# Designed miniproteins, single chains, continued (2): the designs that were tried, part 63

Each design is a single chain, and the fold is of that chain. pLDDT is the mean over its residues in the fold that is shown.

## One batch from the design tools (miniprotein)

Design m6312
Fold by ESMFold2-Fast:
Structure m6312 (fold): chain A 69 residues (1-69)
Amino acid sequence: SLEERIEKTVEEMRRVADELIAQGKSLEEIALEMARVVEKAADGLSDEERTLLYRKFREVLQEVRARLA
């Protein structure tokens, strides 16, 4: 389902962010790798589905910014 796809994508974004934070990567590098995860997940999705996925991307990115501040 779309809900399961979004949850899996959020989990993958958080996993990638955690790994890169542990490696001392910059916010820019972390954001780029998270964006790659979202882009792959968004491929073939409708505009409505992409909107939900991009909202989740922004939420996780805000969490990462807070953790690095």
Scores: mean pLDDT 84

Design m6313
Fold by ESMFold2-Fast:
Parts: sequence; structure tokens; C-alpha cells
Structure m6313 (fold): chain A 78 residues (1-78)
Amino acid sequence: SMALMEEIDEIYERIEKLFEEAKKSEDLEEKKKKLEEMEKLFKELKELFKKVPKDQILYAIGKLLSAIGLLFELRLLL
């Protein structure tokens, strides 16, 4: 549904914001806390992905893969 895609977009935007905040921080403990928050949001994103209808799966998979990329990029900075 449109509402489901909006919820996916909202969670993804929160992940991006946390990533940018973590990237700007010089504090390793702050980076770790942001990573933990991003991982929690990613789990929520994965649960929403399971509910995505076939006609919208390409859009949803793009957001999921992008979120994975951000998580791995931040882990490499730790």
C-alpha cells in the first residue's frame, strides 16, 4: 500500500539521519550508539519489507539495500 511505502521511507530517512550524525561525530561511543539505533531501525525495515506487495518490491528492496550499505559503511569507521 501507499501507507506502507511511506512508513518504509520514514524509517529509511531516520537511518540516513543517524548515519550522517554518526559520520560527523569524533566520538567512537557516539558512533556505536548511532549504529545500534540504525540496526534497530533496520530490523523494523526488514519486518515491513515482508509485507510489501510484489508490484512494489523493487522500490522496497532499493531502500533495504541502501540501508545495508549505510550500516556496513559505519561499521568500517569503528
Scores: mean pLDDT 85

Design m6315
Fold by ESMFold2-Fast:
Structure m6315 (fold): chain A 73 residues (1-73)
Amino acid sequence: EEEKEKKRLLKIYEELPEGIRALVDAVSDVIRKRLEEQGRKDLLPQFEADEARLRALTNKAIEEIKKEVEKLK
């Protein structure tokens, strides 16, 4: 009953980090293509720096999610 529901929710949360990374990749690809299409190559170095920072923050968020999931096990 409750244990079965808990296991189902844990599976969703275990898959969430991959979904978050995929979303960040998709958003980054869209922004990069838009900058290239608009001829804004001058902004690519700044975007790459911002992307690296976003990925670092995303990795921290994922580690916190993993810690919370482990507490539920």
Scores: mean pLDDT 76

Design m6316
Fold by ESMFold2-Fast:
Structure m6316 (fold): chain A 62 residues (1-62)
Amino acid sequence: STRDRIIDAGVALIEKYGAENVTTRKIAEEAGVSLGTLYSHFSSTSELASAITAAQLIRMAE
């Protein structure tokens, strides 16, 4: 559930501001978690970005 909350926060922020204007810190704040908690669920910013992209594609298919 925490992992899904982080992904959902990333999707929402990128939808509103574009990927270039979204940081991992902003995603953590939006999700209501610490940066340490975010990095405990994602080994890299690339892994987080891939998860967000996958979630966006799934939502478009719904």
Scores: mean pLDDT 79

Design m6317
Fold by ESMFold2-Fast:
Structure m6317 (fold): chain A 83 residues (1-83)
Amino acid sequence: MEQKKVEEGIKYGKKGLEAFEKGDLKTAAEYFEKAIEYFKEAGNDLGAGAALYKLSEVYEKMGDKEKAEKYKEEAKELFKKAE
């Protein structure tokens, strides 16, 4: 795994969480999408799954049920792959 890519994923995940807590849902989604990209590049299925699950919560709060369900299912598949 590329450790530096994992560190970037964690960094953007934290930024996404901060934006989500402030109610900046668009910014939260953008940061979680960045985190997902970095974790996928690193081959870190657990990190990518966790960030996808957070992205699904962002879309649930935005009222986008279809995107929320899509990202939730993607997160579940990555968690199964990591097991």
Scores: mean pLDDT 85

Design m6318
Fold by ESMFold2-Fast:
Structure m6318 (fold): chain A 55 residues (1-55)
Amino acid sequence: AGKAVLEIRGNKLIVVGGEQAVVILKDGSKKVLKVGDEVDLNEVLAVENAEVIQL
């Protein structure tokens, strides 16, 4: 499957393109993120199926 493209903006990780990403949070939960979704960087343990870009 294709990868999601995620962008770091301040303290947020945002899906800017591609496929869905799976984010693993520090509490052990998983979130599926789609284009336009965001998550707090300080709560993220790992990201699956994604490329991360930093501007």
Scores: mean pLDDT 79

Design m6319
Fold by ESMFold2-Fast:
Structure m6319 (fold): chain A 57 residues (1-57)
Amino acid sequence: MSLEQQSKVNQLANELAEAIEAGDEEKKKKYFEELSKLIGKEAAERVEKSIKDQLGK
């Protein structure tokens, strides 16, 4: 994965984390979809699970 792609993944993961913490379902869907397009749905689901585990949710 390129440095540019890694930076974008980190940005989307942070946006997704904020959406999950805020309970913003629209933003959660948007950022999850963008992340899925970059790294695939299965990898995006692992990122979301990791975020929820870190947030204690």
Scores: mean pLDDT 80

Design m6320
Fold by ESMFold2-Fast:
Structure m6320 (fold): chain A 73 residues (1-73)
Amino acid sequence: FEEKAKELAEKLLAMGVPEKEVKAAVLAALAQHYLKQGDIEKAKKYAEEAISLLPEEDKEEARKAVEEFFASL
């Protein structure tokens, strides 16, 4: 999976996506990976890190969506 995350990052960078957005996408992918592995604590950590890289206007909506999702587990 980490190899797939690296491949995703390289493809996004090649497409001209800003480095900060690429990092957010990789962190979101890691959060999903750890969620599938049952590591809820690491999944939350990576999801929060991904949210921290978003524009301020998008952080509140993303944070609420993540909190609601993890509350359902």
Scores: mean pLDDT 74

Design m6321
Fold by ESMFold2-Fast:
Structure m6321 (fold): chain A 71 residues (1-71)
Amino acid sequence: MEAKLAQLEADRAALEKQIAELEEEIERLKKLDPSDPEVRRKIVTLHSAIGILKAAIDFLDEQIRRLREKQ
């Protein structure tokens, strides 16, 4: 159990780090030229990616919770 719990917690931390990096990229893009359609499209794509990663974290949190409750 410990190995599985540690792996899920590591995966969660990796996803949180990836979200932080994507949020930093969005802020960087906003400083370049927010009127550029390509910049706007890229920002929308990054927001969508963050949404998917947040859903993955929610899934991992539920798995971690279940493992902690049973052990």
Scores: mean pLDDT 82

Design m6322
Fold by ESMFold2-Fast:
Structure m6322 (fold): chain A 62 residues (1-62)
Amino acid sequence: NKKIEEYIEKGEKAYKEGDYQKAFYYYGKAVEEAIKTGDFKLVQELAKKAGEAYKKWKESQA
């Protein structure tokens, strides 16, 4: 699914730039698209990435 790949790329870019809020947003969009495909393994992998970005985002706001 090209949409999932694009969201992952945008999330990875944002994460590398230290924009964890944007990374969390894009990984979240990738999870949403992955759920529609029924690929539960991909959903789990993307949910982990989103959770990591969310944790970093919260840490950066403190």
Scores: mean pLDDT 84

Design m6323
Fold by ESMFold2-Fast:
Structure m6323 (fold): chain A 64 residues (1-64)
Amino acid sequence: SSPVSQLVAAALLAVGARIEGTDAEREAIIELLVEAGVPEEIAREAAEHGLAGGSVLATVDRLL
């Protein structure tokens, strides 16, 4: 899959998890970001920010 497709999927999972009031998708978000070429430490930070109401994509852009 395209790296862009994986980044978008990760961002959508974070939004969905926040709406449902759960963080169950954290590992799935990290995995998608790592598959897109994001280093694991940055992927983990981006997932945490996304689940807390921030932007997954903005966090990746800032830290990459």
Scores: mean pLDDT 77

Design m6324
Fold by ESMFold2-Fast:
Structure m6324 (fold): chain A 95 residues (1-95)
Amino acid sequence: SEEELEKAKKDYEDASKHYQAMRDELAANPADPAVAEEFRQAARDYTGSLGDYAIAKGRYLGPEEARRLWAKATEEGRKLLSEVDAQYQASLAAA
């Protein structure tokens, strides 16, 4: 449904903005473990919203496209969480 797609898109856009804000905050405060933890949580929320948006788009576009979108979102999420974990560990070591 278009309502589900619009909701997933908004949730994705909101999570993306929050992730970028927390990434910038961590860059400004690299030795603050509280900022690092908020960044890590924002990244998890962002990857979750990526998956939800891929599912919503796939329901609209059909099963073959849904499979491709889900695979892409899963790969992007894995890469992002790996990078976030590396930055989180570096921040803790710097504190």
Scores: mean pLDDT 79

Design m6325
Fold by ESMFold2-Fast:
Structure m6325 (fold): chain A 86 residues (1-86)
Amino acid sequence: MARLELRVDAEGGVSVTRVELEGPHGEQAAALALSAAENAARAALREGRATERLEVEVTLPDGAVLRARAEVDLEAGTARAEAEVS
């Protein structure tokens, strides 16, 4: 079982959640980070808020970090998220 730390850094605050996962850590962590980034971006879109930057970090048990970033376009009515591994 892998212990992950999920940190969401959006304009106005940071939220940290710790979770334990089973199975392949990288795949589950990437899915979790993308889901969190998409949800935060969609919330901002629904509220009519432009964000300068929205970033989600997931720290793996070995200290590796996955990052997901999201961007909101209020005029187009779209939100998009991408994940990076480092």
Scores: mean pLDDT 62

Design m6326
Fold by ESMFold2-Fast:
Parts: structure tokens; C-alpha cells; sequence
Structure m6326 (fold): chain A 65 residues (1-65)
């Protein structure tokens, strides 16, 4: 789905930002990925993408603290 593709793209960009130490950008992309992941129709894929995005949100927030 378009939501799945967009969520996956945002997850990749969030990981790249984390690797670069850009925690603010990582947080923004990870939060957007959570919102898109919630719109994924397949429950298994939705759960996996939400969990992945929430982990990146947690890591980005830890980097900002």
C-alpha cells in the first residue's frame, strides 16, 4: 500500500538521520512513520512497522536527552 511504502521510506530516513547524529530529524521522520504505519491495512505489517517506528522515536528522544 502507499502507506506501507511511505512508512518504510520514513523509517529508512530516520535510521540514516540517527546514524548521522541528527536526532531532531530522526524524531520527526520516526513520528511521521508511526502515523503512516497506523494506516497500513495488513495487521501484521502494521504492527511490525508501528513497533519499528516507535523504537526509532525512543532512540531519537534518548539522543536528544
Amino acid sequence: SAAEEEAARLLREAREALEAGDYATALKHAQQAVELAKQVPDPGMRAALVAGAEELVRLAREGLA
Scores: mean pLDDT 88

Design m6327
Fold by ESMFold2-Fast:
Structure m6327 (fold): chain A 66 residues (1-66)
Amino acid sequence: DAEAYYRKGLELWNQGRLEEAAEYFRKALELDPSYEKAGKYLAVVLSELGREDEAVAVGRKYRVEP
């Protein structure tokens, strides 16, 4: 389920395993492209990885507003 992948992504992010966290957030979005929480955390993780152009693109695509 998208929620299970999202939760696993959060666990990996909390462990500092940012690349793996990003992969699980992407998997959540593959199952539910409208899952805005996964899109938001994917953008955050990509920013932490220094992939700023990808982070901005994901954030805009999933329309996550504060």
Scores: mean pLDDT 78

Design m6328
Fold by ESMFold2-Fast:
Structure m6328 (fold): chain A 83 residues (1-83)
Amino acid sequence: IAADESELPGLPEEVLELAREATEAAEKGDYERALRLALEAARAAEAAGDLGSASGALAAAALSAEKLGDKEKAAELRAKAKL
C-alpha cells in the first residue's frame, strides 16, 4: 500500500521518539533543543503522512519558540500547524 518502510525517513516509532525527546528538553528548560527536536518530529510525521502528529509537533515547536522570545517564529509555526 504505502512505500517500503526503508523509504520512510520518519517511521512512527522515530516520530514518537523525537516528540518524547522534545518534551523532555522542554521540561528541562532547554527550549533550543526542544524546538529543534519538535521540528524534526514534524518533518518526520509529514514524511510518514501523519498530519495530526505533524500538527502537534509544530505546535510544540511554536511553544518552544515563544519561550525563546521568537514571537514571529512561533506565529509561523502555529500557522503551519493549521495547514
Scores: mean pLDDT 76

Design m6329
Fold by ESMFold2-Fast:
Structure m6329 (fold): chain A 60 residues (1-60)
Amino acid sequence: TDEIRRAAAEGLTRRIREALAAGKVLTLEELPASEEGARALAAFSEETRRALAEAEAAAA
């Protein structure tokens, strides 16, 4: 299951990259997972972290 959590996090990174490459401007407000995501990954449980990453990836 750790591989799934990692894949979700990578999906988020890829999404940001694709949006930037398409010339879309992303801000912290439009990308809910920047600073908040970093703190969540440190404080939240693995389950919560995975859910957060997947939610953001699904929004891509």
Scores: mean pLDDT 54

Design m6330
Fold by ESMFold2-Fast:
Structure m6330 (fold): chain A 82 residues (1-82)
Amino acid sequence: SVLDALLAIPKARQEFEKTLEELKNKDPEAYKIFEDAMKEIQKIRDEAVEKAKSLTPEEQKKLADEANERIKKIMEEAFKKI
């Protein structure tokens, strides 16, 4: 969907996935922090997709922008914990 495309942060997502791959073998505690962050991010995306179904295109853009800011903060907090 258009909202899914707007929620995609390609470089941040790739960097996060790459970090998880590296942490699996090097730091299991850090791996758990990022895994928990990914679960929270997925929940935010799912909630945004459901809310978007009843919104205007302008409201959908605002919702996507707000969801992206929440996701960015979750990633930043996860990186701060390692």
Scores: mean pLDDT 74

Design m6332
Fold by ESMFold2-Fast:
Parts: C-alpha cells; sequence; structure tokens
Structure m6332 (fold): chain A 64 residues (1-64)
C-alpha cells in the first residue's frame, strides 16, 4: 500500500541517518526519539517497533 511504502521510505532515511551519525562520531550524542521525529514518526515507540521489524535490530543498538 501507499502507507507501507511511505513507512519504508522513512525507515530507509532513518537507517541512512544512523549510519551518517556513526561515521561522524555523533551517535552517542543522539537519541532514538530525535531520529524518530527527524524522519517523520509521531512517536518513538512506533518508530522502534517498525525499525526493529524491518532491520532485525532496534535503532538504540546502532547508537551504542
Amino acid sequence: SAAEKETLKKLLRAAKLLSELREAGRAAETSVAEVAYEVGFKDQATFTRAFTAAFGVPPSALLR
């Protein structure tokens, strides 16, 4: 569906942003909530569940 496609686009943007934050050494300074809101999720819990379902790891694991 269009909604599923939009969710996937947000999750791919989040994965790219997390990669860029890690490369820049800014991962420890960034919260999961900030990433969620930056890519257009309304709340952190919905983002965490969707991201974990798509990629097999929670976004917090990529910020450690």
Scores: mean pLDDT 83

Design m6333
Fold by ESMFold2-Fast:
Structure m6333 (fold): chain A 94 residues (1-94)
Amino acid sequence: MTDQEIDAVVAALEALLADPGVKAEIDGDTITITYSDDPLVQATVDRAVKELEKIPSVEVERKGTTVTITLKGTPEALARLRARIEALMKKYGK
């Protein structure tokens, strides 16, 4: 995972985490996003998923109101990405 890919993942996740209808959990290399069945929240999730799907080091699986994001990278790259995601979760009260 490159620094540019890390920046792209963080930008997409910030859009998701800023939405009050979105909940996020991180475990290892996997991020689980759960969201409300609200059409406006769905639109935010749809946009973020499309951006994440463009990133080669990211795998996205969508099932109902749950999105599972699997991150592919070195332990060092994943540690940097995790730290930035945890900072976003803290910023948005997740």
Scores: mean pLDDT 81

Design m6334
Fold by ESMFold2-Fast:
Structure m6334 (fold): chain A 62 residues (1-62)
Amino acid sequence: NEQEQLASIEFLIDSLERSKNVAALQAFKKDLESSSYFQNLPKAKREALVQRLNAAIQSAKN
């Protein structure tokens, strides 16, 4: 369901952020934004996920 998919996405973002894998975070962001799942999310949820991914990428760079 949507909640389980969002939880899985958040878990993956957290894992990649902790491992400081900037390249994987950037690739995941590109793949996610191109997915039908992401495109069918409400605008507020899409914006929240993009903001979270951008924050994770910035954190991983440090």
Scores: mean pLDDT 84

Design m6336
Fold by ESMFold2-Fast:
Structure m6336 (fold): chain A 88 residues (1-88)
Amino acid sequence: MAPSVEPSPEARRLLLEAGRKVAQMIKNKDLSGILELAEEVARRLAELGLTPEQVGEMASYLASQLEGILAFAVRLIGDLAARVIAER
């Protein structure tokens, strides 16, 4: 239960999909596309009106419901996307 943050279904789907892509990058030992993915995810989450802190909280909450490499990947892409939004 996360009383301070309620993930929107669209933002949750976007973070999970991006996390799956990052998990595949880690498995393939090729992170060359991670910055472009983070910028795309950041842009779309910002269009949904999310702040950097909300993105970080949502990614942490989602990762708490996942295990292994996918949990790590969701946290990683969420942190990177939040930092990209903060740079605006």
Scores: mean pLDDT 79

Design m6337
Fold by ESMFold2-Fast:
Structure m6337 (fold): chain A 69 residues (1-69)
Amino acid sequence: LSREEKLEAAKIAATRLTNPQAVSVAGAAIRALKEGRVPDGTPEQVEAARRVMEAKTLEEVREILLSYE
């Protein structure tokens, strides 16, 4: 699974988030995928970014981000 495919899945998942904290976490994960590194941020942002970067499927990326809703 490519980083580019994960990035597109993360962007789509982010459009379904309404909770401001979940949106913030998704933003950090998207930045991590785009830059190829875990960004600075809250513990939740850092952990979500790591989980998304380690994800093996597009469904796993979606489930991780939606879990913060």
Scores: mean pLDDT 82

Design m6338
Fold by ESMFold2-Fast:
Structure m6338 (fold): chain A 68 residues (1-68)
Amino acid sequence: SVAARYAALAAEAAAKGDAEAAGHYAMFTSVGALSQGNEEGGLAGAEAGRAARKGDTEAAKRYALQAG
């Protein structure tokens, strides 16, 4: 799915310490999940983006993977 693809990219960016890229991909993951009716995945994607904005790369990675 589109959400799974962006979640993988968000996790990869987070693993490299790129919190900004992780946040952008997490946002796309949230939108993708919501477009498929996956509200839980949408919330997880939003939390990934929130964590990335705070510089919490590890939390961002965990939430992004949960969203995909």
Scores: mean pLDDT 79

Design m6339
Fold by ESMFold2-Fast:
Structure m6339 (fold): chain A 97 residues (1-97)
Amino acid sequence: MSERERIAALTVAGALLVAATRIPGSDRKADLEGVIEIARELLKMAERFGNKEAVEYAKKAIDLAEQALKEGRVTDEQRDEIAKNLIKAGDLLIEAA
């Protein structure tokens, strides 16, 4: 798998985990922990590529997901912002790869 394909796969997986927090009876804590793990991997790649904009989007996704995890809930607005920041980080990294 190319680095570009890996970034795309991580970005899609992260977005799907954010969407999974909407499913009744889902393990929301596990879903959010998965989002944080994926966003941290994208952050490491962003820092390695020196892409400052991707670093900022990845950090925002991590901070928002960590806040939701700490509060024990995730709102639709938080979910949309987490997904938006994660996807933007992934898109910028794909363009750089």
Scores: mean pLDDT 84

Design m6340
Fold by ESMFold2-Fast:
Structure m6340 (fold): chain A 70 residues (1-70)
Amino acid sequence: SEFDEKLRKYVRSIKELSDEEINEIVELARQGKYDELIKKARELGFSDREIALLLASVTLLHIHEYLKEK
């Protein structure tokens, strides 16, 4: 999906991760599982700044998809 493709690009720009690790982040973000997403990002070694960028990216993409339906 457009959400998945854009989020994969953003995640790759924030932190160097394997494709499998990126897939886990994208899946949790798509499902809106923010607590699990934050926990997974912590486990993968994301800094507080990198988590903030990740959450901002996820939130903006969800808002954009929501607005396209209106």
Scores: mean pLDDT 84

Design m6341
Fold by ESMFold2-Fast:
Structure m6341 (fold): chain A 66 residues (1-66)
Amino acid sequence: MGEVVATGLSPSGATAVALKAIGEGGEARVIDGSPIEVVATGLSRKGAEEIAAAAESSGGTARVTY
């Protein structure tokens, strides 16, 4: 079971990453702050890697924990 924490995203980028995590069968929370963070949990290994890649493609950074 994987967790992804993504930061450095725009509001639209954060929303897109959160929706993708939910679509992969996980849960996601957007934390409105400076910087904006997205915490995604309940992901498979493949799902976690895809969410991390999506965050990086949006100009953010991601950390994956298994």
Scores: mean pLDDT 79

Design m6342
Fold by ESMFold2-Fast:
Structure m6342 (fold): chain A 64 residues (1-64)
Amino acid sequence: MDPVEVLSSLPGVGRELAERLMEHFGSLENVLNASGDELLAVPGIGRERFLQLYPLLQELKKKL
């Protein structure tokens, strides 16, 4: 399963953001286990994007 395709399937997450998350955290597991502060440290993730993204990552983690 391609981690970039999994992440980019989330609403509001494009391929560019998915690739940036993989570059920053190194693996899908690390992205899904990231704290709020770690996600906010990613270039291009501000408060509005964080509030949208964080619940989606939590739901994705529950399904895997």
Scores: mean pLDDT 79

Design m6343
Fold by ESMFold2-Fast:
Structure m6343 (fold): chain A 73 residues (1-73)
Amino acid sequence: KPSQEEIDREVLTALGLIYLALADKDLEQGNYKEAAESYRKAAEIFEQSGDTELANEARKHAEEAEKKYKEAL
């Protein structure tokens, strides 16, 4: 199933990008907890798709959002 596996990876990359965009919007709106959760979800999805660079970027954004959330407590 090379074609299906390739499509599945492309779909995962797209899903990761959607979560990344959602997290960016939440971060901009000050929804730091939701942003951190969405960035972590994006990182997990990018690991599954093999997008290691995007996964690392999403993790760093998640850490920053979590830090902002803790500062707001």
Scores: mean pLDDT 82

Design m6344
Fold by ESMFold2-Fast:
Structure m6344 (fold): chain A 61 residues (1-61)
Amino acid sequence: SLEEELARAKEEMRRILEENKDNPELAQKKVLQLIAEIERRHGSAAGEELLAIASEMWKEM
C-alpha cells in the first residue's frame, strides 16, 4: 500500500541522513532521488508528503 511504502521511505530517509551526516550535499541528493522515485510511482502528492517529512528530519539533525 502507499501508506506502507511511505513508512518504508521515511525510514530509508532517516538511514540516508544518518549515514551521510558528514556530507550533507550527498545526503540531500540521495533523499531527493528517493523522493523523485516515489513521486514517479505514486504521484506528486506522495512526493510532496515525503519532501515535507525530509525537511523536518533535516531540522532535527
Scores: mean pLDDT 81

Design m6345
Fold by ESMFold2-Fast:
Structure m6345 (fold): chain A 73 residues (1-73)
Amino acid sequence: DEEREALRIITEEMSPEDVQEFRTALAEAYRAGDAERAIQVGEEFAKKFDEKNLPRAAEAARRVGQLTAERLR
């Protein structure tokens, strides 16, 4: 389960508050049925996590955004 593994990495490396913000943004994209927004959310949070020196969390954020977009197809 790629999504669960990516979320595990994010949870291990980030604060609970950052995890909640990311999940909220993805849930909003999913509710809107907007695959492009889901990808954008993943990229935006990946940049934020890269700035915090969390490259594994950044990659996981991109992957979760992509998986969310795929589910909207």
Scores: mean pLDDT 79

Design m6346
Fold by ESMFold2-Fast:
Structure m6346 (fold): chain A 79 residues (1-79)
Amino acid sequence: AEAEREAARRRVEEELEAAIRRESEETGRPLEELRRERREELARRAPQFPESVARALAAAEANPEKKEAVEEARRRALA
């Protein structure tokens, strides 16, 4: 259970870092300022983070066009 939360947090941090880098290139803002703002925003949502991730996964599974891709990823992870 805890390992799943840690993996989800790492994924969010990686996505956050990629998004910050792209936004920095697009807007010309310093990476450190964007990181600070996003980190503060994420901290405000921290209590709901595990629930948010669970909902995102459920929404992805509910999409017919993405359901097969999600199932294939799960099979690879469980194999």
Scores: mean pLDDT 61

Design m6347
Fold by ESMFold2-Fast:
Structure m6347 (fold): chain A 87 residues (1-87)
Amino acid sequence: MEEVEEEARRAEALIESGDPEAVREGARLAARLRALLAARDLPAEEAVRRLEEHAEMAREARAAGELPEEVAEGAIEGLREAAEEIR
């Protein structure tokens, strides 16, 4: 729990930095962490499917201009990494 909160705070600090590369990295770390936590209560097959759906939603939100490019790219990468780790 404590370590999870520390990683979440680190990701938030990166996003708050305003540097595009740091924002992307923070979004990646946050998305990966949240995905792995959500997957803990799900069968692996269902968890992977849901993460793939979330990655697609992030791609659509980016295309629609509803999500900043750096945040979307980071989140998509984090979700992909979590799905590969669960598989």
Scores: mean pLDDT 79

Design m6348
Fold by ESMFold2-Fast:
Structure m6348 (fold): chain A 72 residues (1-72)
Amino acid sequence: MAELREEGDSLSDEELEEARRAAVELASRLDEEGKEEMLRLVEEEARRAREAGAERVARAAEEAAREIRELL
C-alpha cells in the first residue's frame, strides 16, 4: 500500500476544505474524460483515507467526488 505520513497528511479542517475546493475547481477545468479520471482518483483517495483511519480526509475527498460528479 502507499505509505502515509501521518504528520504530513494530518491536515486541519480548513486545509482539507481548501484542498477539496481546489480539486473541484481543477476538475471543472478538465475535459469530460479528465473529469471522470479525476473523479476516480478522488474516490480511490477517499477509500484509502478511510482504511487508514483518516476519516476527515476521507470525508473531504468524498465531498469533492460528489461535486465533481455534478460537473459531469
Scores: mean pLDDT 74

